# Designed miniproteins, single chains, continued (4): the designs that were tried, part 82

Each design is a single chain, and the fold is of that chain. pLDDT is the mean over its residues in the fold that is shown.

## One batch from the design tools (miniprotein)

Design m14848
Fold by ESMFold2-Fast:
Structure m14848 (fold): chain A 55 residues (1-55)
Amino acid sequence: MRYAVDTVSGATFPIVERDGEWLILAPDGKPVALEDFVSPILGKGSEHFEVRDYS
């Protein structure tokens, strides 16, 4: 399964695919585009997120 990992906090968010787009599933369950995702710890920014595959 694929996750977006906040490299500063270590928080992980599942990635879901919808209509050919990869979206982060936020803690409230809302899918958000990677570029538009707002970390509850660090705020908006994609430079501190990495996409990783977890078993």
Scores: mean pLDDT 66

Design m14849
Fold by ESMFold2-Fast:
Structure m14849 (fold): chain A 67 residues (1-67)
Amino acid sequence: MLEELEKVYEEALKRYGRDDPSGSDIVLKEAAKLLGLSVDEVRELLVKAGANLNSVESVLSALKKIF
């Protein structure tokens, strides 16, 4: 699971850059699929963890911290 999230992160960084909302949205959607949660549930967990949903690095850091 973490290795697959890292691959998605690398692809998002390559395509959208480090601080792009589109990259963050892709990471959120893929994390939701891998974790068996809805995108909204993942977003709520990340917000509670203090993540910036507009930053790919912040989203991935929070996902690694939670899961």
Scores: mean pLDDT 71

Design m14850
Fold by ESMFold2-Fast:
Structure m14850 (fold): chain A 66 residues (1-66)
Amino acid sequence: SRAEFERLVRALVEEFGREYDLDAATVERIYAEVMARLDELEGDVVAVAEEIRRIARELGYTLPAP
């Protein structure tokens, strides 16, 4: 369901934040931007993960290539 997918997105963003030691404001910003594009992501968890990394890079975080 959409609600389950939204919970998965939250969990992915929070885990990403823990892995890269991001502050709470950055985690919430990434979550909000991913959620704004959920329809474009078509329920694809890989696309969600790529979007999280893209947003983090735009915010100035240095991450390895996906």
Scores: mean pLDDT 79

Design m14851
Fold by ESMFold2-Fast:
Structure m14851 (fold): chain A 71 residues (1-71)
Amino acid sequence: MLEEALQKLKEQEEQDNEGTEALAAAVEDAAKVDIEKALEAAYEYADSLENEEAAKKIREAAEKVVKEVLE
């Protein structure tokens, strides 16, 4: 679940490896069904995070996965 991955990153800001991987997988899976909704959710939730470091990683992961799915 995308929301679960985002919340995990917020709580484990010092452990990005697992968090970013889970988010990337969730975004990629959601993007296959509805790429626009997956992208919107990722950016909106990243903005909702208090941890800017995690928010940046989420945006980068979403952009990378979405770009790969688009092409």
Scores: mean pLDDT 62

Design m14852
Fold by ESMFold2-Fast:
Structure m14852 (fold): chain A 65 residues (1-65)
Amino acid sequence: SLEERAARIQAYFEANGQPLSPAAARRLAEAVARGEGPDLLATLLGLDQSPAEGLLRLLRSYTAP
């Protein structure tokens, strides 16, 4: 579900020391669900946490106002 996807995204960002607000996580989950870019969730979760820091920074920027 969208809620579960948003929760997973938020947990992943938190685990990497880059806390993401629930609202930002939901926006990112919605964007992924709409197919508005690359499969961000699959790409993000397919990487080890350490090498994913650059991607986390990019995605955090994407969800910023």
Scores: mean pLDDT 62

Design m14853
Fold by ESMFold2-Fast:
Structure m14853 (fold): chain A 85 residues (1-85)
Amino acid sequence: MNQIRTLLEELVEDGIKKLVVVTIVSPDQKLLDELTERVQGLLDQAKAGKISLKELVDRIHELGEEAFERDPNTLVDVRVLPLPS
C-alpha cells in the first residue's frame, strides 16, 4: 500500500516569499517516516537561515536519489512556487 506525505514551508529569498512543497510517496512506512523526518529537518534549517534555498533543493534531490536506491517504488518530489504578496 502506497502512503503519501506532503510537507510545506514558506521561505523568503531576496525579499520574495516562496512556498516549498515536498511530496514523499512510499510503500514502506518506515522509510516514509524516516524521509519525512529528514526532509522536515532540512526545511527547519532553511527557515532558520542555516542553509540556502538552493542548498535545500539540492539536498532534497540527493535524498530522493538515496531513497530510490533503497526502494525504487519510493519517490521524493520538491517544488518551489512563488507566493503572491
Scores: mean pLDDT 84

Design m14854
Fold by ESMFold2-Fast:
Structure m14854 (fold): chain A 82 residues (1-82)
Amino acid sequence: MTRMEKLLEEMAKEAGVSVKEFINDTELRVEILKKYLPDMSDEEMRNLPLGVIALMLEKKKLLTGEELTKALREFALKEKAE
């Protein structure tokens, strides 16, 4: 299991869902992410790469909602550019 897979599994368990549900149900994932990213739009959350979502679990230990959202936007832009 990769580090990313472990982070996604941890987040899914924290939200009370299976990792398969978290990965496959985009609307369920958006509802979970709203708890951590209240200033991000539903459409923006639907388009977040799973790698960026995994990084959110690590960053939420250091950053608050607004700072966390800003960091994720920067990571998502870097992944789209590369």
Scores: mean pLDDT 71

Design m14855
Fold by ESMFold2-Fast:
Structure m14855 (fold): chain A 72 residues (1-72)
Amino acid sequence: MLTVQRALQLTREGVNYAQLGAEVGPEYLKKAEEIARELEELGKTFPESRTVSELGTDEIRRLVKETKEKLK
């Protein structure tokens, strides 16, 4: 369904921004966190995307946390 495709797209975008936060600058981590919040809300609004949205949100937030720990 289109909602699951959107959840996958947001997950990819959030992961990309988290990686940019590690490689280019920590300002990109804020964008990754914003995408994680949008993805979490998508899963709450559309139950068919919930599992994908929760997994994607957790992955983005994990990468952001790991990057922040490395940057101190």
Scores: mean pLDDT 82

Design m14856
Fold by ESMFold2-Fast:
Structure m14856 (fold): chain A 58 residues (1-58)
Amino acid sequence: MTPEEQVELLREVAELVKDISPGIAEYYRELAEKAQKEPLDERTVRALKAIVESLKKS
């Protein structure tokens, strides 16, 4: 996954959860800004995907 795709993923997660938990959405938006400057490694991306799957489990 490219750094740009990582940022888009994080922003997408924030959009998906903003109506459920604004605080969590804000956290992912901030993380996306960090990822623009310092791209996440594959291990971190896998952890984020696991978090996304957890968020989809309702």
Scores: mean pLDDT 74

Design m14857
Fold by ESMFold2-Fast:
Structure m14857 (fold): chain A 70 residues (1-70)
Amino acid sequence: SLEDLLKQLEASYRDTEREIGEVEAELKRAQADPNASEKEIGELGFKLLFLQHVRDSIKGLIAELKEKLA
Protein backbone atom coordinates (compact mmCIF):
# COMPACT_ATOMS: atom_id res chain seq x y z
CA SER A 1 0.00 0.00 0.00
CA LEU A 2 1.01 3.66 -0.32
CA GLU A 3 0.80 3.89 3.49
CA ASP A 4 3.36 1.05 3.83
CA LEU A 5 5.58 2.71 1.19
CA LEU A 6 5.40 6.00 3.15
CA LYS A 7 6.52 4.21 6.35
CA GLN A 8 9.46 2.61 4.48
CA LEU A 9 10.47 5.96 2.94
CA GLU A 10 10.30 7.68 6.36
CA ALA A 11 12.56 4.92 7.78
CA SER A 12 14.96 5.34 4.81
CA TYR A 13 14.96 9.12 5.38
CA ARG A 14 15.97 8.65 9.05
CA ASP A 15 18.70 6.14 8.04
CA THR A 16 20.05 8.56 5.39
CA GLU A 17 20.09 11.48 7.89
CA ARG A 18 22.06 9.28 10.33
CA GLU A 19 24.57 8.32 7.61
CA ILE A 20 24.92 12.00 6.58
CA GLY A 21 25.75 12.84 10.22
CA GLU A 22 28.37 10.07 10.35
CA VAL A 23 30.02 11.18 7.07
CA GLU A 24 29.96 14.87 8.18
CA ALA A 25 31.76 13.83 11.40
CA GLU A 26 34.32 11.79 9.39
CA LEU A 27 34.88 14.69 6.98
CA LYS A 28 35.37 17.14 9.89
CA ARG A 29 37.93 14.77 11.48
CA ALA A 30 39.74 14.28 8.14
CA GLN A 31 39.88 18.07 7.53
CA ALA A 32 41.39 18.55 11.04
CA ASP A 33 43.95 15.73 10.51
CA PRO A 34 47.26 16.93 8.96
CA ASN A 35 47.94 13.31 7.86
CA ALA A 36 44.68 12.99 5.87
CA SER A 37 45.09 13.00 2.08
CA GLU A 38 43.27 15.37 -0.31
CA LYS A 39 41.92 12.19 -1.98
CA GLU A 40 40.41 10.94 1.32
CA ILE A 41 38.82 14.34 2.01
CA GLY A 42 37.52 14.50 -1.60
CA GLU A 43 35.99 11.00 -1.40
CA LEU A 44 34.18 11.90 1.85
CA GLY A 45 32.95 15.13 0.22
CA PHE A 46 31.55 13.22 -2.79
CA LYS A 47 29.87 10.67 -0.49
CA LEU A 48 28.27 13.50 1.51
CA LEU A 49 27.01 15.19 -1.69
CA PHE A 50 25.56 11.86 -2.93
CA LEU A 51 23.78 11.19 0.40
CA GLN A 52 22.33 14.74 0.44
CA HIS A 53 20.85 14.13 -3.06
CA VAL A 54 19.41 10.75 -1.88
CA ARG A 55 17.88 12.46 1.20
CA ASP A 56 16.32 15.24 -0.92
CA SER A 57 14.85 12.65 -3.34
CA ILE A 58 13.32 10.67 -0.43
CA LYS A 59 11.96 13.92 1.09
CA GLY A 60 10.26 14.78 -2.22
CA LEU A 61 8.69 11.31 -2.48
CA ILE A 62 7.42 11.53 1.13
CA ALA A 63 5.79 14.92 0.36
CA GLU A 64 4.12 13.55 -2.81
CA LEU A 65 2.81 10.44 -0.99
CA LYS A 66 1.45 12.52 1.92
CA GLU A 67 -0.41 14.73 -0.59
CA LYS A 68 -1.91 11.64 -2.32
CA LEU A 69 -2.96 10.12 1.04
CA ALA A 70 -4.62 13.36 2.23
Scores: mean pLDDT 90

Design m14858
Fold by ESMFold2-Fast:
Structure m14858 (fold): chain A 93 residues (1-93)
Amino acid sequence: MMVELKIRITFKKPPTKEQAEEIVKTVEEAGAEVLSVHVVDKTLYITARIEKSKLEELIEKIEKKAKELGAEKVEIVAFEDGEVVLEKVISFK
């Protein structure tokens, strides 16, 4: 069963293209299909689709990679048939 993901990663400074690409790669390697990637000011926005059973592993991998890249906050919202099934906010400092 597929869920749609909205991922928001906030940095202290606008993320570089390289930092954005590392996050996208992490999302894809966790088994997600990346649909869109946008950078607005200090926040990286990713929309993706993933099997619901892989969602927890994806969240763990994003948290680890975002922390390594110096992110301040990660916000993940998962949707199933247009309804929110998971919302997670992780603050690093």
Scores: mean pLDDT 86

Design m14859
Fold by ESMFold2-Fast:
Structure m14859 (fold): chain A 78 residues (1-78)
Amino acid sequence: MVEEVVEAVRREEPVEKIEELMRKIKDPEERLRAAVEMETIYAERGEGTDAAKNMTKEELLEKRLEQEKKARALRALE
């Protein structure tokens, strides 16, 4: 679940354990939300990108959804 991934990241668990928890999330949308939560936590710790530090969780999620939609559209044109 997304909450388990967030807790693991906050507890500074090994990357391998976080990746295992991410793989257990079967819903692509929930996995995307977990990735946004992780990036937000890393940004708060100064480990993320400068852009992420100035964005809300909702804005990061929307940006990722737009990028995924564009990538799917480009693949459909091939």
Scores: mean pLDDT 65

Design m14860
Fold by ESMFold2-Fast:
Structure m14860 (fold): chain A 92 residues (1-92)
Amino acid sequence: DEDEILKNIEKSIKDGFPIMEERLKEAGGPQYQFELVEEAKRSETWEAFGLLLGAMAGEDLETGRELARLAKELREKGVSPEDILEELKKKI
């Protein structure tokens, strides 16, 4: 069920914000990784996914924003969540 998968992804993204911030703070992550998480909180769900993936991968703000844009565009074109993740992985 695609709708159920999407709801689970959305919940995981929203639940991930405080966990990711805490982990980055504990690890002494660079400021731009916290900026990616903060931007993700203010973004559309799939943009937030791209930004969080960038933060997890240790990417800079510009790369994170490119991942956000790509994730949103692919989802708007009807690409599956799994295929979106694979395309984003190619950029990190």
Scores: mean pLDDT 75

Design m14861
Fold by ESMFold2-Fast:
Structure m14861 (fold): chain A 96 residues (1-96)
Amino acid sequence: SVAEDSVRMARLGLETLRRAGLPEEVIRRMEEQLERIEKLKEGTPEQVIEALLEATRIANEGSRELDEEGRILLGAVAGMVAVAFAVSATVARQEQ
């Protein structure tokens, strides 16, 4: 599914960012958001908004330790997290 593919790609991006010097604490926090997506079988709009805000906050905190290419990749990872949550919430709403 799009959500599963987005989570997988985000994890690959995080491994690249770990090698680029992203702090382990920032990686751990982003991995926690990915685990939340995988456990969400029924997402609410509130959960999607909360996940978007948290992913954005984590990306902003991590960006100081990265070069320009790393910041772009971190932004892409945060975007993939957001897309996965949004897709999960939309599917849950359509199947009611």
Scores: mean pLDDT 68

Design m14862
Fold by ESMFold2-Fast:
Structure m14862 (fold): chain A 119 residues (1-119)
Amino acid sequence: MSKEELIEVLMEGFAYLHRLLAPDRDSVSRQEVLDALRERFPSVAEDVNRRASAVLDTLSAKLGGAERLSLEDVRAALESMSYQELLQVAGLLQGVLAYLSLEGVPGAQEVLDRMQEVL
């Protein structure tokens, strides 16, 4: 798999999460994402939020500490990463999707399966 192919797979996962958590917003803050996950999925919130915060902190750091992230910002951050950094983000994102799939969230398993086919 190329770096470009890995970025597109990650962007599918991030686009899915954006539609799920903030469909009416162009950008999200770390706190808004963590609050949405805690409110909607309280049984898995601790494990999901640990992984989600690690992803958001990594993306924000690549953008000079950006407080809000759009999907365009996420793409720019991923394009600045090494292949190894992208694999670390992929592992964390797969963890988030796996917990959402266990909660029965529509589409989470399909996105997770596509990521696993490529990784």
Scores: mean pLDDT 87

Design m14863
Fold by ESMFold2-Fast:
Order: structure tokens, then sequence, then C-alpha cells
Structure m14863 (fold): chain A 100 residues (1-100)
């Protein structure tokens, strides 16, 4: 899925990998849980759009919240590329929500 790939691809940047390696086991687990949640919600948003021809507003709001939580945690750990991508995705989904 395009949406799944976009959130995870930023976490493979050299700077983000180094920041993640410096993080504690607990911090890495929290980040991974947030990445999984955001990824699953983005997949649901995509499926909803494909099935109904428009976004589900409830799924959009949940995905926006998950992406913002991911961005905040990523930034706190120095994963600036992942944080920027998550915030950009959240802003794009907010624009879609406003257009409905």
Amino acid sequence: SKYVALVTSASTSAADIAAAEAASEEERKELADLQIEATLLLAEVGISKATFGRYDPALLRRAIEALRALAEKARSLGLDDLAAEAEARAAALEAELAAQ
C-alpha cells in the first residue's frame, strides 16, 4: 500500500536509523506501536476511499490523531525525517477532511 510505505520509508533514513539505535528499548517499542497504529489506520483510509469513492471522516480523524502522536514521539527521539513525514501526512488528511 502507498500509504503504508510512506510512513515506514522515512524511518529508514540514515539519520533516523542512528537516532533509533540511540533510543532505549522502551522508547523503540513505543515508537513501533505508534508506527503500526498509524500504518493500519492509513490502510483503512485507503480501503475506504477505494470502496466508497470518498474518505470516511471518522477514519480520517483517527488517522490524523495517530499520525500526530507518531510525529510527536519521533521528534522527541530525534527521528526528524519520520516526524516530518507523519506531520505532512496528517496535514494532507486534514485538507481532505475539510474538503468533505
Scores: mean pLDDT 77

Design m14864
Fold by ESMFold2-Fast:
Structure m14864 (fold): chain A 110 residues (1-110)
Amino acid sequence: MEEELKKIKEYLDEILKNLDEMLQAVRAGDREKAREALKKTFENLQKAYEEAMKADLPEIVELLRKIGEVLQKIYELLDSENPDRDEIISLLNEAKKLVQEAKKKVDEAL
């Protein structure tokens, strides 16, 4: 359980970094860089989800699922002909808040 919690924390930290990279790319109008950052975010989210499932951490699993739903909305907006930049920024801030909540629950369980 402690090893799984440490891995989840590492993946959540990488997700926060990837979300910040995506936010910078969106603000700069760099759609390709935003998509690359989103791909890395999904990869780290999947790894965090696998560790949370292995450790039987249902509250963290639920938060990771909610993060995935927000990221899916961001993916759909980035794939549109005219992405709503303000909506994407709002969703990125929502995702960051959920990741910070998940990180807090991991820290409390350590």
Scores: mean pLDDT 87

Design m14865
Fold by ESMFold2-Fast:
Structure m14865 (fold): chain A 89 residues (1-89)
Amino acid sequence: SAQQQALQQQFNTLKDQVNTLLNNINSQQAQGQVNQSTLDQVRNLLSQMQSIIQQIQDPDFQAAAQQQLNDLQQQLADLEARQQALLNG
């Protein structure tokens, strides 16, 4: 349906935004910089992506989207751990 296609496009748009922010955080942390507000923004966007996945009716797209979300959540967790190390070191 047109609504399902719109949800898929919205998911991909949010995914691209998250990837951009994660790359920015990674670059800043490589320089020893802390960025808590951007990490919080990424967590909020990932929550929005999860809400979209719950509305997807295509099981193949839903499964692929869930895997992509899980990968992004792992990347965020790794960056949050690095930020904690920067705050403690």
Scores: mean pLDDT 87

Design m14866
Fold by ESMFold2-Fast:
Structure m14866 (fold): chain A 77 residues (1-77)
Amino acid sequence: MKFEVEELVAPSGTVLTVYRYESGIVAVISRETAADGEEVYHVTVIDTKTGEEFHGTASSLEEALAWMEETVAKLLA
């Protein structure tokens, strides 16, 4: 599956990694620091053609990527 990746830093300091798929699916992984000092990864997957949106949370980038890939695959099934 073909996609493009870009990193953005929001005004809040949140780091966003954006994945743009040829199908029109866009996925965003945001990294933020929780109140206890641990890093939390929020994953959003959007089908821009239908408006369907899915949200997930992970404790690591690896978990965030795995959930993102599974969610994108389900949207293309």
Scores: mean pLDDT 77

Design m14867
Fold by ESMFold2-Fast:
Structure m14867 (fold): chain A 80 residues (1-80)
Amino acid sequence: EKVKELINRAKKEIDKATSFEEAKQILDKVLEEVSKIENERDRDIVITAVLSAIREKFSPEEANELQVYINKKYKELKKK
């Protein structure tokens, strides 16, 4: 339930993003919330949903760069 609420909020914020930099800021906030999720599968579900929203909103080039950005930060989060 909390995971679904986070996904819905993140998708709405991404849809309202008007720039690449705003999208990065939204992704940073999502990663902060994801870091509080104890279940690794739930974290992956949130990241996957956010990446889908990015692909729908941005150009293929911008979406790819944002995917690389979030995946790098998410990998660093898993290391801790």
Scores: mean pLDDT 79

Design m14868
Fold by ESMFold2-Fast:
Structure m14868 (fold): chain A 75 residues (1-75)
Amino acid sequence: DLVEELREIAEAPLRLKRGEITEAEAEALRAKLPELEARFAALDPEARERLLEEAARAEAELLAEYQALLEEEKA
């Protein structure tokens, strides 16, 4: 599932900060990005628009979680 794979990559910095994955695992997830971007580019415009909408919601939640972790480190 393209959306789920993109979410895993988007979550990688957060998971790395939490110690849930290693730097090597985060790099392996990032290495999948060009392949997933090619798959995204091959989608119909409507499917692409729908994925962008879902990604925007997921990104907003991930940014909030990541900012909370950064504030803990600064405190």
Scores: mean pLDDT 72

Design m14869
Fold by ESMFold2-Fast:
Structure m14869 (fold): chain A 86 residues (1-86)
Amino acid sequence: MEEAVERVAELLAEAARADGLEVPPREELRERARGLIELAKAAAEAGTLEAAVAAAREALATNPSEEARRLGLEALDLAVEAALAA
């Protein structure tokens, strides 16, 4: 879990940089990463994970930054993988 949180947090930081946004402190990024994993886990337990992932992918597709989209998709994929492993 900790390793997955750190990896997702790093991808979120890189996505923010690619989007020209101010990068939050590491602790806030770790909280966002943990929240994303917990949301994915809740969706998996509710049987709505496929729909939730599809909606998240659609939302990410609206970002004009190709690099931010790529990093956001990688963060989403890692969060889902961590949720299913936990």
Scores: mean pLDDT 80

Design m14870
Fold by ESMFold2-Fast:
Structure m14870 (fold): chain A 78 residues (1-78)
Amino acid sequence: MTYTLTLTVTAEDADTAHVRVSSSVTGSGKADSSFDGRVRLREGQTLRVSTTYGGKEVSVSVTVRAGTTETATASVTE
């Protein structure tokens, strides 16, 4: 089965970003994690999200950039 982790960060202002974390599993969902919210996160700061699926680490990172939306995706196959 394939686990996919997606992190999307939209810079809203100098001190605030809209963060979305989603996960999907093809065939069976043992690790569902989702987050959708605004966080205090400044330009130049890096947000890293890590989880474990099938004994393997899955990690994505995004550096906040003013006026941008950045998306990072990582997948692991069991």
Scores: mean pLDDT 76

Design m14871
Fold by ESMFold2-Fast:
Structure m14871 (fold): chain A 72 residues (1-72)
Amino acid sequence: MHVLEDFDEEDLREELEEVGEQMLKGLSSDPNVSEKDVKEALEDALKNPDNPSTLLASIMVGMARIKLSVKR
């Protein structure tokens, strides 16, 4: 099914927070992994949802967009 090129900023922001938390939960299961990198990427994704600065932030935005499309 088709997805929209643009999503509502509010909806995308909420999904970004959810995706970031999900990633943090997975990451924090392993000792010696850097939760800080994930947190910084989440902040980047929240600040720049259309143009994230980090690779991990870009992944988060992609996941958020997919989730928004699937939920509806």
Scores: mean pLDDT 68

Design m14872
Fold by ESMFold2-Fast:
Structure m14872 (fold): chain A 82 residues (1-82)
Amino acid sequence: MREVSATVTIEVPSTLSQEEAERKAREAAREASEKTGAKVEVLSVEVRDGVATVTLRVTAPTIEQLVAAAKEAKELLERRLG
C-alpha cells in the first residue's frame, strides 16, 4: 500500500533548554504515533530566542490520517514545550 508523508514544522514559545525540548518533542511524537496509528518522527529540534522549532516527518496510509497525526503532534508539543 502506498503511504503519504509530509514534513511539518511547528514553532512553540518555550523556556526549555535544547536538551529538554528534544526529550519532550520525542515523547510527544511517540504519543502522537500511538494515538493515531501514523508514524511521527522528530527530524530536528532547535531552541532559539524563546521559541522551540520542531520539524517532524509524518507518514500515514491516507491524507486524513496524516492531518490527524500532525494535529495531535502539534497539540502535544504545545502542551509539553510551552
Scores: mean pLDDT 84

Design m14873
Fold by ESMFold2-Fast:
Structure m14873 (fold): chain A 53 residues (1-53)
Amino acid sequence: VDLSSPAVLDLIAGTDWDLSTPEGRAAFAQALYDLGFLDDAQRTEVEASLAGE
């Protein structure tokens, strides 16, 4: 949940996540959840939102 470091956000944004696959979207949402950016419900919403791309 420590969001005070821009490097954490840059790492997430700079990682080559394959958001075109369900597995890649789930991994991305899980990584945000594990870092404390998302709650469990928000993780599901992010995964569903990315599924449209």
Scores: mean pLDDT 66

Design m14874
Fold by ESMFold2-Fast:
Structure m14874 (fold): chain A 69 residues (1-69)
Amino acid sequence: MEALEILRKALDYFRKGLQGDLNALDEAIKLFEEARRKAHEAGLPRLQEWADRLIETAKKVKEALEKKK
């Protein structure tokens, strides 16, 4: 399904982002948002909820890397 393919790509970018690539984190967030929308269209609420949690997590990781707390 399209949502799963986009999610897989987003997870690959997220993994690179965890290695310190801020551009990869930004791309991961955008792809997670797209996967969430596709999951909604497909009627997959669990994938929507999971994608939303991944978006929140990726944003927190990006903030932490930018702020150097």
Scores: mean pLDDT 80

Design m14875
Fold by ESMFold2-Fast:
Structure m14875 (fold): chain A 80 residues (1-80)
Amino acid sequence: SDELRKTILGFRLIAYETELWLVERVSPVKDDPRVQALLAQGRALIRQLKDLLKNDAPVSEIEKVMNQLDEVMDELQALL
């Protein structure tokens, strides 16, 4: 169901928020401007996803933004 898919997306969002929090606290490369830019992009996409979930947006739109966040998180992980 769409409700279950949105619930799973919500848990994925919490996992990414936790990862960003950990990177900000323990990253040896936190002073790298590229890392700082990716952290800012990740936070912006998380805010957008929270708004989409709160407003009961279509699953397809939420998944589209989650895919953008996945790309940002992949780039961030490559720099860690």
Scores: mean pLDDT 88

Design m14876
Fold by ESMFold2-Fast:
Structure m14876 (fold): chain A 112 residues (1-112)
Amino acid sequence: MKPTDEEIDSAVLEIHASAMISGAKSSNLPEEAKEEAIKGSEEAIKLAREGNNKEAMRKIAETEFRVGEILEKEGNKKEAIEHYRHSARLAERAGDEELAKRSRELAKRLEE
């Protein structure tokens, strides 16, 4: 039996959120961005473990978006673009079309 897309998504979400926590702790990011990344990722891991994969994915997308906004405010445009791109992809997969669109528009604006 091949794993279901839903089983793969749960494992991928936990890996992504754990990577965000580890990256935040070891990075030179602003403290506000670290706190947002850690808190949001811990909540997403809890949701994924409870089987709420779509809500977990939405939570990671929202967390990536908020980290992107903090980085943009601090003038770290390159890192902000990457976080907005991650937010857009996860939001699209979660069915949050509004967040996906907003994240894509902000990433494009910073590239121009």
Scores: mean pLDDT 80

Design m14877
Fold by ESMFold2-Fast:
Structure m14877 (fold): chain A 86 residues (1-86)
Amino acid sequence: MILSEEEIREAIRELERLVERARTGSAEEQRLAAQGVLAAIEYVKRNPSVPEELRERILELARRAAEVETDPAVREELLRAIEELE
């Protein structure tokens, strides 16, 4: 899937909203944030042309998502994905 830089920035803004909702939200909101962040990490891994600034923003969101995740298996998956991009 090919995304423009503008589309990537819009996706990051949506992820920022999902991660913020996950902080005080339901397990469903935590799941949506984790899934969105994992999808963004996968996209960046497949598309090395993504600007470093946007990659860093995605990594920051992934770290925040891992901090609010209450499911230990999902948290481990998030931390592993972060480590693979660093």
Scores: mean pLDDT 80

Design m14878
Fold by ESMFold2-Fast:
Structure m14878 (fold): chain A 72 residues (1-72)
Amino acid sequence: TPEAVGLAARSAALGAGFTQEAADAWHENARKYADDPEKAGEAARQIVLDKGGSPVSAETAGNAARAAAEGG
Protein backbone atom coordinates (compact mmCIF):
# COMPACT_ATOMS: atom_id res chain seq x y z
CA THR A 1 0.00 0.00 0.00
CA PRO A 2 1.13 3.62 -0.44
CA GLU A 3 1.10 4.01 3.36
CA ALA A 4 3.40 0.99 3.84
CA VAL A 5 5.83 2.30 1.19
CA GLY A 6 5.81 5.72 2.86
CA LEU A 7 6.50 4.25 6.30
CA ALA A 8 9.36 2.13 4.91
CA ALA A 9 10.92 5.22 3.29
CA ARG A 10 10.54 7.21 6.52
CA SER A 11 12.20 4.41 8.52
CA ALA A 12 15.08 4.24 6.01
CA ALA A 13 15.60 8.03 6.21
CA LEU A 14 15.73 8.01 10.01
CA GLY A 15 18.06 4.99 9.97
CA ALA A 16 20.38 6.85 7.58
CA GLY A 17 20.59 9.78 10.03
CA PHE A 18 18.25 12.24 8.32
CA THR A 19 16.00 14.61 10.29
CA GLN A 20 12.31 14.12 11.02
CA GLU A 21 11.55 16.80 8.39
CA ALA A 22 13.51 14.89 5.75
CA ALA A 23 11.84 11.62 6.80
CA ASP A 24 8.40 13.28 6.44
CA ALA A 25 9.29 14.44 2.91
CA TRP A 26 10.47 10.92 1.96
CA HIS A 27 7.26 9.45 3.43
CA GLU A 28 5.03 11.77 1.37
CA ASN A 29 6.92 11.24 -1.90
CA ALA A 30 7.10 7.46 -1.41
CA ARG A 31 3.31 7.37 -0.86
CA LYS A 32 2.76 9.51 -3.98
CA TYR A 33 4.92 7.20 -6.13
CA ALA A 34 4.15 3.85 -4.45
CA ASP A 35 3.05 2.40 -7.82
CA ASP A 36 6.12 3.74 -9.66
CA PRO A 37 9.42 2.56 -8.09
CA GLU A 38 11.47 4.53 -10.64
CA LYS A 39 9.76 7.85 -9.79
CA ALA A 40 9.89 7.05 -6.07
CA GLY A 41 13.66 6.64 -6.35
CA GLU A 42 14.09 9.84 -8.38
CA ALA A 43 11.95 11.84 -5.93
CA ALA A 44 13.88 10.60 -2.87
CA ARG A 45 17.22 11.33 -4.57
CA GLN A 46 16.10 14.89 -5.42
CA ILE A 47 14.83 15.54 -1.87
CA VAL A 48 18.24 14.63 -0.42
CA LEU A 49 20.04 16.88 -2.93
CA ASP A 50 17.59 19.76 -2.26
CA LYS A 51 18.31 19.48 1.49
CA GLY A 52 22.08 19.70 0.91
CA GLY A 53 22.86 16.00 1.04
CA SER A 54 25.80 14.47 -0.82
CA PRO A 55 25.41 12.64 -4.16
CA VAL A 56 26.25 9.38 -2.33
CA SER A 57 23.48 10.00 0.24
CA ALA A 58 21.08 10.88 -2.58
CA GLU A 59 21.89 7.63 -4.43
CA THR A 60 21.38 5.61 -1.22
CA ALA A 61 18.04 7.36 -0.63
CA GLY A 62 16.92 6.74 -4.22
CA ASN A 63 17.81 3.06 -4.03
CA ALA A 64 16.01 2.66 -0.67
CA ALA A 65 12.84 4.40 -1.94
CA ARG A 66 12.84 2.35 -5.16
CA ALA A 67 13.25 -0.90 -3.17
CA ALA A 68 10.46 0.11 -0.75
CA ALA A 69 8.09 0.82 -3.66
CA GLU A 70 9.01 -2.49 -5.36
CA GLY A 71 8.60 -4.55 -2.18
CA GLY A 72 6.16 -2.56 -0.02
Scores: mean pLDDT 71

Design m14879
Fold by ESMFold2-Fast:
Structure m14879 (fold): chain A 79 residues (1-79)
Amino acid sequence: MKKVEEFKKEGQEILDSLNLSPEVKEKLKERFDKIIKEAEEDIKKSKTQQEINRVYILGLASLGVLHMWGVVEQKVAEK
């Protein structure tokens, strides 16, 4: 359960670091919320600390992909 809060905080920090325009940020919000929701559900279904750690690592990887997508969207929105 604490890992879900850590994951959500790290995800928000990644989005904030991207310096996205409001329009790009809103567009990515749905993808971000979906990644957080899926990670939360997977953590709740996990019965061992190893499974929780695995979900956390995979969730961070998904946020990394979203970060790269955000950079691309921001470049398309620039100028």
Scores: mean pLDDT 69

Design m14880
Fold by ESMFold2-Fast:
Structure m14880 (fold): chain A 81 residues (1-81)
Amino acid sequence: DKLKEIKEALKKVLELVKEGNLEEAILYLDSILQALKDINAPKEIIEEVEKALKAAKEGNAEEAIEHLERAIELLEEEIKK
């Protein structure tokens, strides 16, 4: 269920980015990234969240959204099996 919690947190971050609240999104993404590393999540998921965090820090909301959507998709696959 830790993966489900992280997925829901990423969905909230996606909404923050869509609303233009990049500062709050960055804080949540940093926490989510640490949580993913702590549970040894698949590297592909960690890499997508790292790319989303980088894009958000650079002010690139469009790129951050793409990486967040990919991370959510990968988490859904991981949760299923």
Scores: mean pLDDT 86

Design m14881
Fold by ESMFold2-Fast:
Structure m14881 (fold): chain A 64 residues (1-64)
Amino acid sequence: SPLERALEAGKKALERAKAAGSTSDPESVATVVSMALGRSYGVPEEDRERLREKLTEYAKELFK
């Protein structure tokens, strides 16, 4: 689904941001990534909040 593809791409983007030494708040990075990928992958509006939520959780675990 578009949501699954956006989630996979978003997790990879967050991993790259961490590797690059990003000092931004994890929630802020996840929000920007989820908005960009939601648009790029055509994620339905009803799934946009779920995308942001899941990427935010992943970012918080990743940036601990």
Scores: mean pLDDT 81

Design m14882
Fold by ESMFold2-Fast:
Structure m14882 (fold): chain A 81 residues (1-81)
Amino acid sequence: MSPEEQAREIVEEAFRTGDFEGAKERLLELMEKLSPEEQERALRAVEDTIIRLYLETGDEERMAKAVEVLREVARRARERV
């Protein structure tokens, strides 16, 4: 499974379950296994998935939580580069 597919599935699960804390942990574990180029692709997949799910569901509360997860994951990933 590609890094982009793994990131997408983590975000989709969070939108189904509301477990954004678990999603953050899973995304951080994923980022640690990836090269900087793969990290940027995975982060883009997270952004694209959040936008898509928001457009499909209109769930502003879950979008806000997902954006916060993305910010924290991106910050920590970039601190290592």
Scores: mean pLDDT 83

